# Designed miniproteins, single chains, continued (4): the designs that were tried, part 60

Each design is a single chain, and the fold is of that chain. pLDDT is the mean over its residues in the fold that is shown.

## One batch from the design tools (miniprotein)

Design m14065
Fold by ESMFold2-Fast:
Structure m14065 (fold): chain A 90 residues (1-90)
Amino acid sequence: MKVKDAKVTLEIKGKTVTSTVETAAGKTVITEESHVMESDVEVKVEIEIEGEKAKVKITSKSVDEETEMEASAALGGLEGLAPKAADLLK
């Protein structure tokens, strides 16, 4: 599957996920409910997709980690957390 080059910022507060998706077409902000997050969670996820690769940075009170993965794997993870935001990258 061809994934669009994008910068995605997810702000997760409990079950609410606010995604800022930046592509060549412009910037879109989507708020949706997550079915995988607990009500007391606050996490920021930053995803940069370029070609076949993605860089993912996760920041929370207890986690500050960066990982590089395939763009298709990053899209799959995003579909689980924020499916509406993931659809903008297809």
Scores: mean pLDDT 78

Design m14066
Fold by ESMFold2-Fast:
Structure m14066 (fold): chain A 76 residues (1-76)
Amino acid sequence: SAAEEARKRAQEEVRAFGDELVAQYEAIVRENPNLSPTDRKEIMTAILEQVQRKVKALGLPPSFLQELARRLEAIG
């Protein structure tokens, strides 16, 4: 259905956006090995807030944010 296709596209858009932000965070951590735990937390929080806003706007479930948070925490 058109609704199922729209939901799939919304999920793909959010995943792509999340993947881009995770890659940016990995690059920041790699380029700044002395980045403090406070700075890391602030960057992760900013990323999660950006993705949360997009998830809410697209009417998607919050489970995506939990997965993203785990991915960011795994990077450190």
Scores: mean pLDDT 84

Design m14067
Fold by ESMFold2-Fast:
Structure m14067 (fold): chain A 92 residues (1-92)
Amino acid sequence: DEEKKKWEKVIEIFYEAGLITEEQRKELLELLKDPSKRLEFYEKLAEALRDADDEKVAEVFKKLLEEGLLSESDVRLIATMRDRWSVLELIG
């Protein structure tokens, strides 16, 4: 499952960047195992990123876009669900 592998790598990048906790990382990886829980996965990821610094979130999203790990649609969905439009402005 290429989609699952993509999101596993994205979760690890967010964790290494300090944007999510170890507990949040474990929860997200568990949700990712079930494709029927994809919406719940996006909601939990957005929730985890709400307390993170907007500039750091924007920097990581920009890197993920440049590396082709996330599409522009993925970033817009997560940023919108996070309720932080400023992240989209900071990406450029």
Scores: mean pLDDT 77

Design m14068
Fold by ESMFold2-Fast:
Structure m14068 (fold): chain A 57 residues (1-57)
Amino acid sequence: GVVVKVAKHFSGLTEEGIEEIVAAYKAGDEERLAALARRYGLTPRQARSLAEAVLAE
């Protein structure tokens, strides 16, 4: 798992939520990524950008 400190703009995201988003992105599961984005008040593009930023470290 990856532990990430998240900016206040994503204060509704938990570490578990971030890990789920990253896992969906790695799996190429666009539908799951979009559903997780909606759950946490993100756009699918924002969720993808978050996963990419986490993976870039």
Scores: mean pLDDT 71

Design m14069
Fold by ESMFold2-Fast:
Structure m14069 (fold): chain A 83 residues (1-83)
Amino acid sequence: AEEAVKEAERAAEEAGQDPEPIRRALETTRDVLLAQGYPEEVVERSVEVGARAGAKAAREGASAEEAAEVAGTAALEEGLRLA
């Protein structure tokens, strides 16, 4: 998951945007899923899916805040799907 998060941060930076919101959204979603008792492997997969979605949004012109929201939402939805 960390490699995907790093690539999402890079996508935001290459688009001229702050990479921090995407990382924070993914870290927050990871903490929420772990607190709810999801297995580590499900949480890692969820964060990877969210990071890829956030990177795509940033490359397509989303703001840092919009890309972070896309990343967090995609990660949460994937975690719920795998539960």
Scores: mean pLDDT 84

Design m14070
Fold by ESMFold2-Fast:
Structure m14070 (fold): chain A 105 residues (1-105)
Amino acid sequence: DELEEELKGKTCEEILSNDDLVEKLADLLISKFPEVIEKYKNYYELENEEKAKNAIVRYIKGMLEAYCSKQKTKEDLVQLATGNLEDEKLAQEIVDYVLSLLKEE
């Protein structure tokens, strides 16, 4: 997947400073976890898929900002995502996947 290769090894700052990379990360997440669109539509009572995608983009940006600034741990992010998705397993898989694409150091 070309999107996965483009995102691998990027730092938090590189992704957060580039709105196109955040959108690509959202597209990659939706392709790997299509149920995220349906859960976000239901939770936020969104009228269409485009609004759900925009909500996911904002969620990813907020998650990376909180994690990269050391304000939230991985466990905190999983708990927050579980509240939005009502699915702890899906929340864990999403957080694990997104953070696995970043350079750890």
Scores: mean pLDDT 75

Design m14071
Fold by ESMFold2-Fast:
Structure m14071 (fold): chain A 100 residues (1-100)
Amino acid sequence: SMEELLAKLEELKAELARATGGDPAVLRLMDIAIRSLEAKDWEGFAKAMAMAALRARELGLLDLLRRIYETGIEALEAMGRKEMAEAMRRAMEELERQFA
């Protein structure tokens, strides 16, 4: 449900706040993602999640990079945006190759 997806994003935002010591860039991107999901702005949601994942990568937080992508993919699949979810999955696979 939308409520369950929003709860997962808020939980992920809280974990990012704790892991980064309150990095303003990643928290702002998570807020944009949450608001985009609420507005059913799937393009804005996918873009914000991808940017949040890149910020997690810059901070060396590889587990959280993966969780951002997985949460974004789950939300897009649950909302029927299968092509956007697949694009996000491919981006995650390319990034994971750089850390293998």
Scores: mean pLDDT 87

Design m14072
Fold by ESMFold2-Fast:
Structure m14072 (fold): chain A 112 residues (1-112)
Amino acid sequence: DLEKRLQQIKKLLQQALNSPIEKLPDFAKEFAKLGDDVTALHIIGLDTTHRFVKDEAVRQKETAIFNDYLQQKIAEIDDVLANKDKPEYQRRGKAILGDIKARRELNEERLK
């Protein structure tokens, strides 16, 4: 069920947003299990930055970018779930989950 999967991902996004950086790698596995490989890769990237980049300003900037990404994705899920009766619901929902085909089809429609 797409709706249930989107709700589960939204809950994980909210939990990740309220978690310290040190606990984020645990969420990457859970996002991947739900098919959200994009968010899992963002978490791995941020963890790598905090482990290897010594510049605190760079670490803070990357953390802020990641938090903005989480907030935007939560808002997109809320908008998709508010529009379950629309023809694009399935395509938008799958695109949020990182489905490359659905994302490409959605982008092609936006350019028309």
Scores: mean pLDDT 79

Design m14073
Fold by ESMFold2-Fast:
Structure m14073 (fold): chain A 65 residues (1-65)
Amino acid sequence: MKYRVTVLEDNGAVLVDTGKVLKKGEEIVLENAKFHSDGLITGTDVETGQRVIVGGDKVKVEELE
């Protein structure tokens, strides 16, 4: 299952391997997403294969078919 993540606030998501932080208005598509009880979301960026950590309170998440 894939999820579209839209960043609503600066620093809402980070690509772990590069340390790149996403800015408000940026979007990524995650695969292998895991939703954690502390509100964090982890997954893999579909385009780059990089691991991503997302602050669930700072993003909009949409399930893609």
Scores: mean pLDDT 81

Design m14074
Fold by ESMFold2-Fast:
Structure m14074 (fold): chain A 102 residues (1-102)
Amino acid sequence: TEELEKKLEEAKKRIEEAEPGSPEEGRALFEAGQYLLELGKYEEALEYFRKAREIFEKTLGPDHPEVAETLAGEALALKALGKDEEARKLYERAKAAYAAAA
């Protein structure tokens, strides 16, 4: 939709304005990934979630809640692409990361 495309554009601008490798860049990448999922752009959404996860793992640690959220986003994208077993494995990783952070 026009609203989702506008939100995606705003998120992409935040990615450009953020310090490279910062948690702020990771959050903007995660937001863009969510809008890409809603637009049906599953491969692109997966790429954005993976980039966000890599940033959060490096800056916040692998057991941080934001890492768990990006793993869940990757799983949603994989499920939308029909990769159900890969999606299931990432959901299990997301649950483990949430449990470790709590």
Scores: mean pLDDT 86

Design m14075
Fold by ESMFold2-Fast:
Structure m14075 (fold): chain A 65 residues (1-65)
Amino acid sequence: MKVSREAALAIEAVGGSTLGLRLVSISGETVTIQIGDVAPDDLERERERLLKLAELAGKELRFLP
């Protein structure tokens, strides 16, 4: 189905996140997310989830501190 993959990824990546993740930008094939002040274990768990979403959308994820 031709859903906006970029919009869907952005909503899934930050919508409902309890870690306060912020969408910084969507540029071509890359989605950039700011992680902020997050515990390493929580970040690792969310990173796995976000990477799966990015793979399904055909995008790459980049994380900023």
Scores: mean pLDDT 64

Design m14076
Fold by ESMFold2-Fast:
Structure m14076 (fold): chain A 75 residues (1-75)
Amino acid sequence: SLTEEQRLEERVLEYLRKHGWKTVDELAAELGVSKETVERILDRLEAKGYVERDEETGLYRLNPQALKALERLKA
């Protein structure tokens, strides 16, 4: 459902806020979801400007500009 998708987005953003640069594999393992699910969530978050990907390493991090958005999340 859309509510479950929003919760996954919040969990990804919070994990990246706490831990910095992470691979898709690390996110999938930590969140207990498939790599395909993580990639889909990350694609949407990147499109929204909340996360960025390093093209050389494949690592994802919270976009520094996304800190303001995270402060508004209701965890």
Scores: mean pLDDT 79

Design m14077
Fold by ESMFold2-Fast:
Structure m14077 (fold): chain A 93 residues (1-93)
Amino acid sequence: SELEERRKLFNELGQLLLKLYLVDPKKAEEILEELKKSDHPELQIAVAIMENLKEEGLPTEESIKSSLKEEILNMSIDELVKKIEELKKKLEE
């Protein structure tokens, strides 16, 4: 269950970052740079996944919208940032 729990947190963090890139790419880059400063292995893995996705080309807006949960699709920028910060703290502990 611990591995499954971590996978859920990674998936949620990735979805939140993808949504943030769709609505505010500049804020998404700022958040990613803050996450890169973490020395926690789990958070470094999440950052590496996002960087690889960014290098391979971010999915289209249509693809992102079809792959994300409706809850995340309806979040404001402030809600996305707050949720990412909460997940960062959970992954660091």
Scores: mean pLDDT 76

Design m14078
Fold by ESMFold2-Fast:
Structure m14078 (fold): chain A 109 residues (1-109)
Amino acid sequence: MEKEKRYQEILERFEKAMEEGLKDAPAVAEAARQAGVSPEEILRMAKDAVETLPEAMKRPLDEALSAFRTAATLIGAAELLTGNKDLFESYRQKLREAAEEAAKRYAEE
């Protein structure tokens, strides 16, 4: 079905945005260290990005993808800076559910 194809294509774009965001995480963590930003501040920024994600996912697809990528980057950077190896994994399900809900909505439009 045409809607099923759109859903898969959009979902793959969110999955790619997450992967690209995570690849950017080491660079953001290093930039934070150089700027003197605390691990607690990056963790707060990561939590805020995830908390605002439902509203960002109602925006046009390009803005939703950008917000989703940023959330992944900040969570990954927070994991590296705090040394909490389970941090990204604890948010993985919430990010996946947000991506699936958004992909379904964009595929129906």
Scores: mean pLDDT 84

Design m14079
Fold by ESMFold2-Fast:
Structure m14079 (fold): chain A 101 residues (1-101)
Amino acid sequence: TKVYTYGGIHYAETPSAEEAIEILSKNLPKGSTIYYNKKSKETRSIAEGLEKLGFKTKGINTKSVAMALLLHHHGGEKNIGAIEYDPKGAEKGKYYLMWYE
């Protein structure tokens, strides 16, 4: 999967739940906080997988977890990730991943 970096934040897209977990778990240390949309079963499932790997997860009631990540980055917090899911992204849906260390 191709990773892009802009303004100190890393971005990746994947249709694969397994690959989404792998990307975040390889790029952030254990104990990092991952934000997800708690109303999205797809993002909640990824968060549960990351919790089993020693990550902290935080479910939020927003359509843009990216905005939460940007606010934490602006506040100087470290080791934060975020997961969004678009069911119309590619034919099978797509995960959008953001993180910074």
Scores: mean pLDDT 79

Design m14080
Fold by ESMFold2-Fast:
Structure m14080 (fold): chain A 88 residues (1-88)
Amino acid sequence: SALAAEILAEAQRQYAAGEPTIVLGLVVAPSVDAPAYAIVFRLPRDMSDEQLEALQARLEEVRFKGVDAALAALEAAGAEVLDVRELG
């Protein structure tokens, strides 16, 4: 999906650019009847392509399950959640 694929691509771009800190944004909107959430998170240093692909796959699995499932997936992958905001 666009959600997980965009995260993987942006993470790979920041790693390739030699960014000192890898910080990414994610919007979770499982349906029109559920609130959307913006999540800002930091990835661990020296994350491998295999670890990034595993994170992408896990975010795809939980994309329809709401914000708590997305937060659990990020934390299980070693990401640090920096901010969570409800979007209308």
Scores: mean pLDDT 69

Design m14081
Fold by ESMFold2-Fast:
Structure m14081 (fold): chain A 87 residues (1-87)
Amino acid sequence: MLAKIVEEAVAEVKPEAEKAAADPSLDKKEVMEKLYKKVMEIVAEKLGEPELVKKLQELEEQLRSNPSDELQEKAEEVVKELEEKAK
């Protein structure tokens, strides 16, 4: 299941996230983006689906810049495909 793989990926980055949380000199936004990308890389490696994970990351970055219903629907479709691959 995708959720379990994401939880395992989050667990792998937890020490880095705790270090970043303890450092007030770090930009929280940049830290969260880097941790998110690292989690997605681990998920891609565990699923063997790097292109689908990259597509999801690109759609999420576009949604943050220019939110649209069409981009949201595309992101949800990619998540559904990743869930299928994680079974």
Scores: mean pLDDT 74

Design m14082
Fold by ESMFold2-Fast:
Structure m14082 (fold): chain A 73 residues (1-73)
Amino acid sequence: SLTVLEVEMTHSVYGVPLTVRGVLDANGEWVGTSYLGADGEELARFERSDFFLPEAERERLLAEMRARIAAYA
């Protein structure tokens, strides 16, 4: 089976306390991160492959994350 490790912590993101869930592979390499509201709603998700997107797409993802977190707050 695919071995993954999940690490969760509470972190203040744009002044909003969220659950940050990091996913690591069996070697401890970062795979992705989810930012969850108090109800477990996924407000944003970033994966390792997203770092290789064109700058415009990365900026779009960051703008969407900020907008969702602001709307949640």
Scores: mean pLDDT 73

Design m14083
Fold by ESMFold2-Fast:
Structure m14083 (fold): chain A 70 residues (1-70)
Amino acid sequence: MSSKEKALKEVVDEYLRALELEHEGKYVAASIHRTAADLLIDRNPELTDEEIKKAREEAEREFRRRLEEA
């Protein structure tokens, strides 16, 4: 478990929150969380494009899972 894994988890959490807010029609709040995720990526230059892509995919999978439970 690395500091890099913690950064990736925070990116997932921010994208997931943005998706939830967009689903609720709260687009301005959602854009703030998307910007927070992008800033986390900028502050962690060790993150690869592949890891960032996987983090976004993880957020989308978790969001879809939550929708299926509703």
Scores: mean pLDDT 83

Design m14084
Fold by ESMFold2-Fast:
Structure m14084 (fold): chain A 71 residues (1-71)
Amino acid sequence: SAEAEAEVESLLNSAEEALAAGDLDAAYKLVQQARQIANSSTLSSVLKDRLLDLDVRIGVEDLKRAVDKVT
């Protein structure tokens, strides 16, 4: 579990950097990888909250880009 938490933390840190850089595709892939580990491991509430926050932020940016493309 400690190993899984360290890996998820590293992936979430990288995802935050990618999102800050505007690389939405990289951020999404990193969050997906973190979620796969989370599905097979018990995570602290802090990491679960960070994963949810990043997932929401990426989803909002994806939605904005989709709306701009249609509109």
Scores: mean pLDDT 80

Design m14085
Fold by ESMFold2-Fast:
Structure m14085 (fold): chain A 77 residues (1-77)
Amino acid sequence: SEENLQALVDEIKRVINKDKVTLEELIREGEKNSPVLAKLAELAVKYVGADPKKEMTYEEAARLILEGVRKYAEEHG
């Protein structure tokens, strides 16, 4: 949903102070400041096969996270 996407984008903005982000950065900075965001970003890497070093917008990162969550749920019931 749009609300879930916006909530993730806002959380990324709280943790990251840059124009672009990588999933690797979200995991690293999330471990300190948003452990839930770090775990969600790990799902994007593991279940989507997203490149952890690719620079992307916060919206692009949030969309990959939502896809990772969806695929994780699919595999685990």
Scores: mean pLDDT 85

Design m14086
Fold by ESMFold2-Fast:
Structure m14086 (fold): chain A 91 residues (1-91)
Amino acid sequence: VSDEQLAELEAAVKELAAIPGVKIEKDGDTYTVTISGTGEEAARALAALKTLAKIPGVKVEKAGGTYTITVTATGEDREKILEAIDKGIAA
């Protein structure tokens, strides 16, 4: 994964976490995203999730009303991706 991709990942997660009605819960390498917002808020959340799905080593899956973000990368790339996501959530 590149520094540019890590920066894009952090920015997309930061935007996602800032949207009213979005909840992100971490469990190891997996993040569960619940979207309670409607209209524009839901559209913004979906756009951010689409950006996340483009990042190598990040998998986004839809299950009913929730989305699961799984870090599939290994070794040093896994650590960098997890750090970028955690920084985005904390910002």
Scores: mean pLDDT 79

Design m14087
Fold by ESMFold2-Fast:
Structure m14087 (fold): chain A 62 residues (1-62)
Amino acid sequence: SMEEAIQQLTPEELEALRAFARYGSVEEAAKALGLTPDEVRELVRRAFEKIAEHPEALLALQ
């Protein structure tokens, strides 16, 4: 189920979510990923929407 939940996130969404979890801010995650803060906000928003339907996807952050 975790693998199936992770498949709902794109690689970019998962990467942005992990960076946000590690750094605790959109601005720092954006610097780490070479993206703009607005791009990271959109990716994290989409990831959270998908996690609301599949909460087990949060295990990808472990």
Scores: mean pLDDT 75

Design m14088
Fold by ESMFold2-Fast:
Structure m14088 (fold): chain A 69 residues (1-69)
Amino acid sequence: LSPAQKAAIALANKVQELLDKGIVPSKEEVDKWVDEEVAKYGVTDPAAIAGLRAVGDTLNAEAVARGAA
């Protein structure tokens, strides 16, 4: 797996763990986690970073939708 793929999986797992606890993360929290995973896995490619931000936005939208049930 690429560093960006590892970061995306870690981000998805973190959001899922909070949802399993009944916690819906804010967009600001998800954006912060994207930045943390980018730094942790050494993702430097601007296109890969943009892709991770898009993944974060999707996960936040899914978390909000799931939390509204």
Scores: mean pLDDT 79

Design m14089
Fold by ESMFold2-Fast:
Structure m14089 (fold): chain A 101 residues (1-101)
Amino acid sequence: SKEEILKRIEDVGRKLFKVIDKLDLEKLDKLIEEGLKLAKELNNKVAESLFNEALNEKDPEVKVFYLLRGLKEIVENTKNLPEEYQKRILELLKKLEELSK
């Protein structure tokens, strides 16, 4: 499941970058805030920092870069990532993919 989530992050990231100039940044920021909430609940300070950088960033490309790094950090480096959080990350990725449509 961890490898599947990482592949999903890459796939959604590619879709977001294709429409970077058309992204609804207000909706994107709400989804980054969901990522920040996950990082805080998991006490992953590195992911928390990456999501805060994304929220403070004005350039959409750099904003998406930090968002994807924060999600990847949670998946790769959160000790004993519970199944509930894996499902929440997949749901967040689904919402991010909808922004690319």
Scores: mean pLDDT 89

Design m14090
Fold by ESMFold2-Fast:
Structure m14090 (fold): chain A 74 residues (1-74)
Amino acid sequence: MSEEDFEAEVYLALGLMWLGIAKVAPKEDQLDALKKAIELFEKSIELATNPGLRAEAERDLKEAKELYEKVQKE
């Protein structure tokens, strides 16, 4: 594993943590948690050289963005 892929995995793991928090958080905290997850997934994608890791981060980013749009559209 490259240094870049290791950092990408760390960002992916942190993004998944914040996405998990967002799914159980009160609505007022949910958008902030989703923003953090989105930023972390985008950073993971930027650094990832492994195509499987990038694809995983892209799928998780899509889920986070879709949830953000649903919550934002009160």
Scores: mean pLDDT 85

Design m14091
Fold by ESMFold2-Fast:
Structure m14091 (fold): chain A 77 residues (1-77)
Amino acid sequence: SDLEKKNAELEKALKEYAAKNNRPDIKSIRQYADELLKSLIEKAGLSKEQQEKLKEFIANQLKKLKEEEKIPQSLID
């Protein structure tokens, strides 16, 4: 579905951002994710329910990235 494609694009963009920005903190990644989400909502005309699902997806990806990359707590405070 279109939503699944958008989720895959968001995941790819977040991972590429993390890789290219040499020690990005989680706050910077969150800000980037919020900007991507806003852009997708404006372009796709997503319903409120679809927007909430995308927000949850992003939150879960950020949590996994924090755990996998072992981002220090000091960088997420």
Scores: mean pLDDT 66

Design m14092
Fold by ESMFold2-Fast:
Structure m14092 (fold): chain A 73 residues (1-73)
Amino acid sequence: SDLELEQAASILSGILKESQPLVLRTLKAMPAEKRTQLLEALRQGDIDEAVKIFVDYEVEEGVEDIKRAVGKV
């Protein structure tokens, strides 16, 4: 349920205060649909934190894809 997602987002927010890399690894390891739902729940609680997590995750994947396409920066 949405309530369960909000609970998970609250736990991730607590972990984020101690280790941002751990949160990013956790998000990357989960299915895309669940990842999106958790990011949306985080956005409702603290948009700055949710945006930072989302941007870091997308930039990491996007930059790697671009580097692969161009062969090197």
Scores: mean pLDDT 64

Design m14093
Fold by ESMFold2-Fast:
Structure m14093 (fold): chain A 85 residues (1-85)
Amino acid sequence: MKELEEEIKKGDEYLTKGVKAEKAGNYKEALEYYEKAKEHYEKALEILEEKESELTKEDIPLYIAIKLRKIGAEINIELAKKKLK
């Protein structure tokens, strides 16, 4: 689970950087950070999927939380793209 935790942490760090860039009006930089956040959340989901035989019902909330984080990053990517057009 340490690799999973690290990927979630990196995703959250990039998402935070993206939000900060967006608030400053730096939409191109925000887009780059949101895309990096999405990549890390996708890697976190891959790690969970690779370990599905080791997962318990207690891991379901974590899986949902990571999926929601990824969806959030995807929404932010699309919104940032609209600001650049």
Scores: mean pLDDT 82

Design m14094
Fold by ESMFold2-Fast:
Structure m14094 (fold): chain A 87 residues (1-87)
Amino acid sequence: MEAYVKAVEAVLKELYLRIHDRLSPEQLAEFSALARETLERLKKAKTKEEILEIFEEFLRQLVEKGLISEEEGRAALEKAKRRLEEV
C-alpha cells in the first residue's frame, strides 16, 4: 500500500512544481489545504482503487476551483494510473 501512496504523492508533487509559480498566495493556500486533506485520506486507503478515487476527487476539486485546467487534471490522472500499474 505504501508504494501506491508514494506513486500518487510523486504525481501530486510534480503537479505542484508545474503550477506553484503561477498561483496567487490565496490559491497556493487553497491548493495546500486540499493537498494536505488528500494526503491524509491516501494514508488511510486500503486498496489501489481507493487511492485512485481519492486522487481523482482531488484533481476534480482543483479544476472546479480554477487552480488547474481540465487538461492538466486529465494528464495528472493518467500519469497516476500509469504509475499505479508499474507498482
Scores: mean pLDDT 83

Design m14095
Fold by ESMFold2-Fast:
Structure m14095 (fold): chain A 72 residues (1-72)
Amino acid sequence: AASEAARAQVREEVRAAVEKFAAELGLSPEQTERIREEALARVDELLAAGASALDALVAGVQHGRELAEKAA
């Protein structure tokens, strides 16, 4: 299981990635916040299921990008 520090790092990286995607696509602050929440929920689900920090990071970033592209 991922350590608390690793979990915090994954959440921070996913948050930063979503903000970058949102800025690139010209999304509103409201859209950005919603996408961030959804991507972090995906990270939390995977970590709770015993996924590695790397797997949770990759999945969270991918989910955030997909949501950002759909909102654009």
Scores: mean pLDDT 84

Design m14096
Fold by ESMFold2-Fast:
Order: sequence, then structure tokens, then C-alpha cells
Structure m14096 (fold): chain A 104 residues (1-104)
Amino acid sequence: REERYRELLASLAAAARERGLTVEELVREARESLDLAERHLDLAEQYIKEGKLSEASRHIAHAIGHLIRAVSLYDLLKALGADPAVLRELEERIKAILERMKKM
């Protein structure tokens, strides 16, 4: 299972290089996805405090979508050989968002 995913990531990394997609552009997209996930969780927490659980659930769903995108970009960035310091930053932000969601 993990080998198939690694093969897919290697193919995607090759396609990204062939298309001239830069690591810098993908890092910006990953950071933007994480920023959006955090903003939706802020709104979800506010709606939970107000007892508006349906609205909170909508924002949690949006946060999950943005987090999935960020995780996918993180894996692609690893395959592309992005800076370890940048990868660590993104991983720590992903873990913080996941921990925040677990406490909701």
C-alpha cells in the first residue's frame, strides 16, 4: 500500500518538474491551505461556543478539506527534495491543526 503511494508521489514529482512547477510555489500553496484550515477552525470554535453546531460542522469540514490539501502538498514537497526546515515547519503546523481538531 505504502509503495503504491510512494510510486504515485514519484510520478507526480516528475510531472511537477516537467511542467516547471517550483518548490517555492508549492510551499506558498501549502502555507495558504494551512492558513485557511486554521481560520475555519477559529470560526468552528466560535460557533461551538454559541451552540451553533450545524454551522460549526460546516467549518470543520472546510478545515479538513484544506488540511488534506496541505498534507498532499507536504508529501509532494518531500518527494521534490524541499528544504528540511520548511518541511519541519509544515509538519509542525499540520500536527498542531490535527491536535486542535481532536480537542473540539
Scores: mean pLDDT 86

Design m14097
Fold by ESMFold2-Fast:
Structure m14097 (fold): chain A 69 residues (1-69)
Amino acid sequence: SKEEELEKMKELLLLAAEASEVYVEGQRQIRQAIQSGAPQSEIDQIREEMEKKLEEIKEKQKKLLAEAK
């Protein structure tokens, strides 16, 4: 129904906002680590943590899009 479509769109918008916040915060942490002279391994770990969180949000978006009802 159109009502169910509207709720699904609202949930997708909220997940998109969450993904944006994760990306911005992850990039902030990477910049801070670089500026503080952190080792490459620490920078890589921050990047991997950010990418993992983004993938989890993407998976939630895919599940919502796959649900027919």
Scores: mean pLDDT 85

Design m14098
Fold by ESMFold2-Fast:
Structure m14098 (fold): chain A 85 residues (1-85)
Amino acid sequence: SMEVEKIKKELLEKAKKTLEERGRELTPISQKALDKAIEKVAEGIANGKLDEALKSLSPFELQVLASVLPELREDVEKVLKEKLG
């Protein structure tokens, strides 16, 4: 949907800005993980199912997402605690 694509673009632009501000670049593996995570998160936000979207991600994908989107860090940390402990 156009709403999902809009949210996805906004999240990708925010992630890119965070990486540029920190002078960091993602490895190809981390970039692939981020792309997958952003796709699912954009769908989750558009449908009011962010928690379900985050729960569908692997711990690695969640960790990469939180590293570049600080606004999602608290939501990601909650899901990681539920998955790992």
Scores: mean pLDDT 84

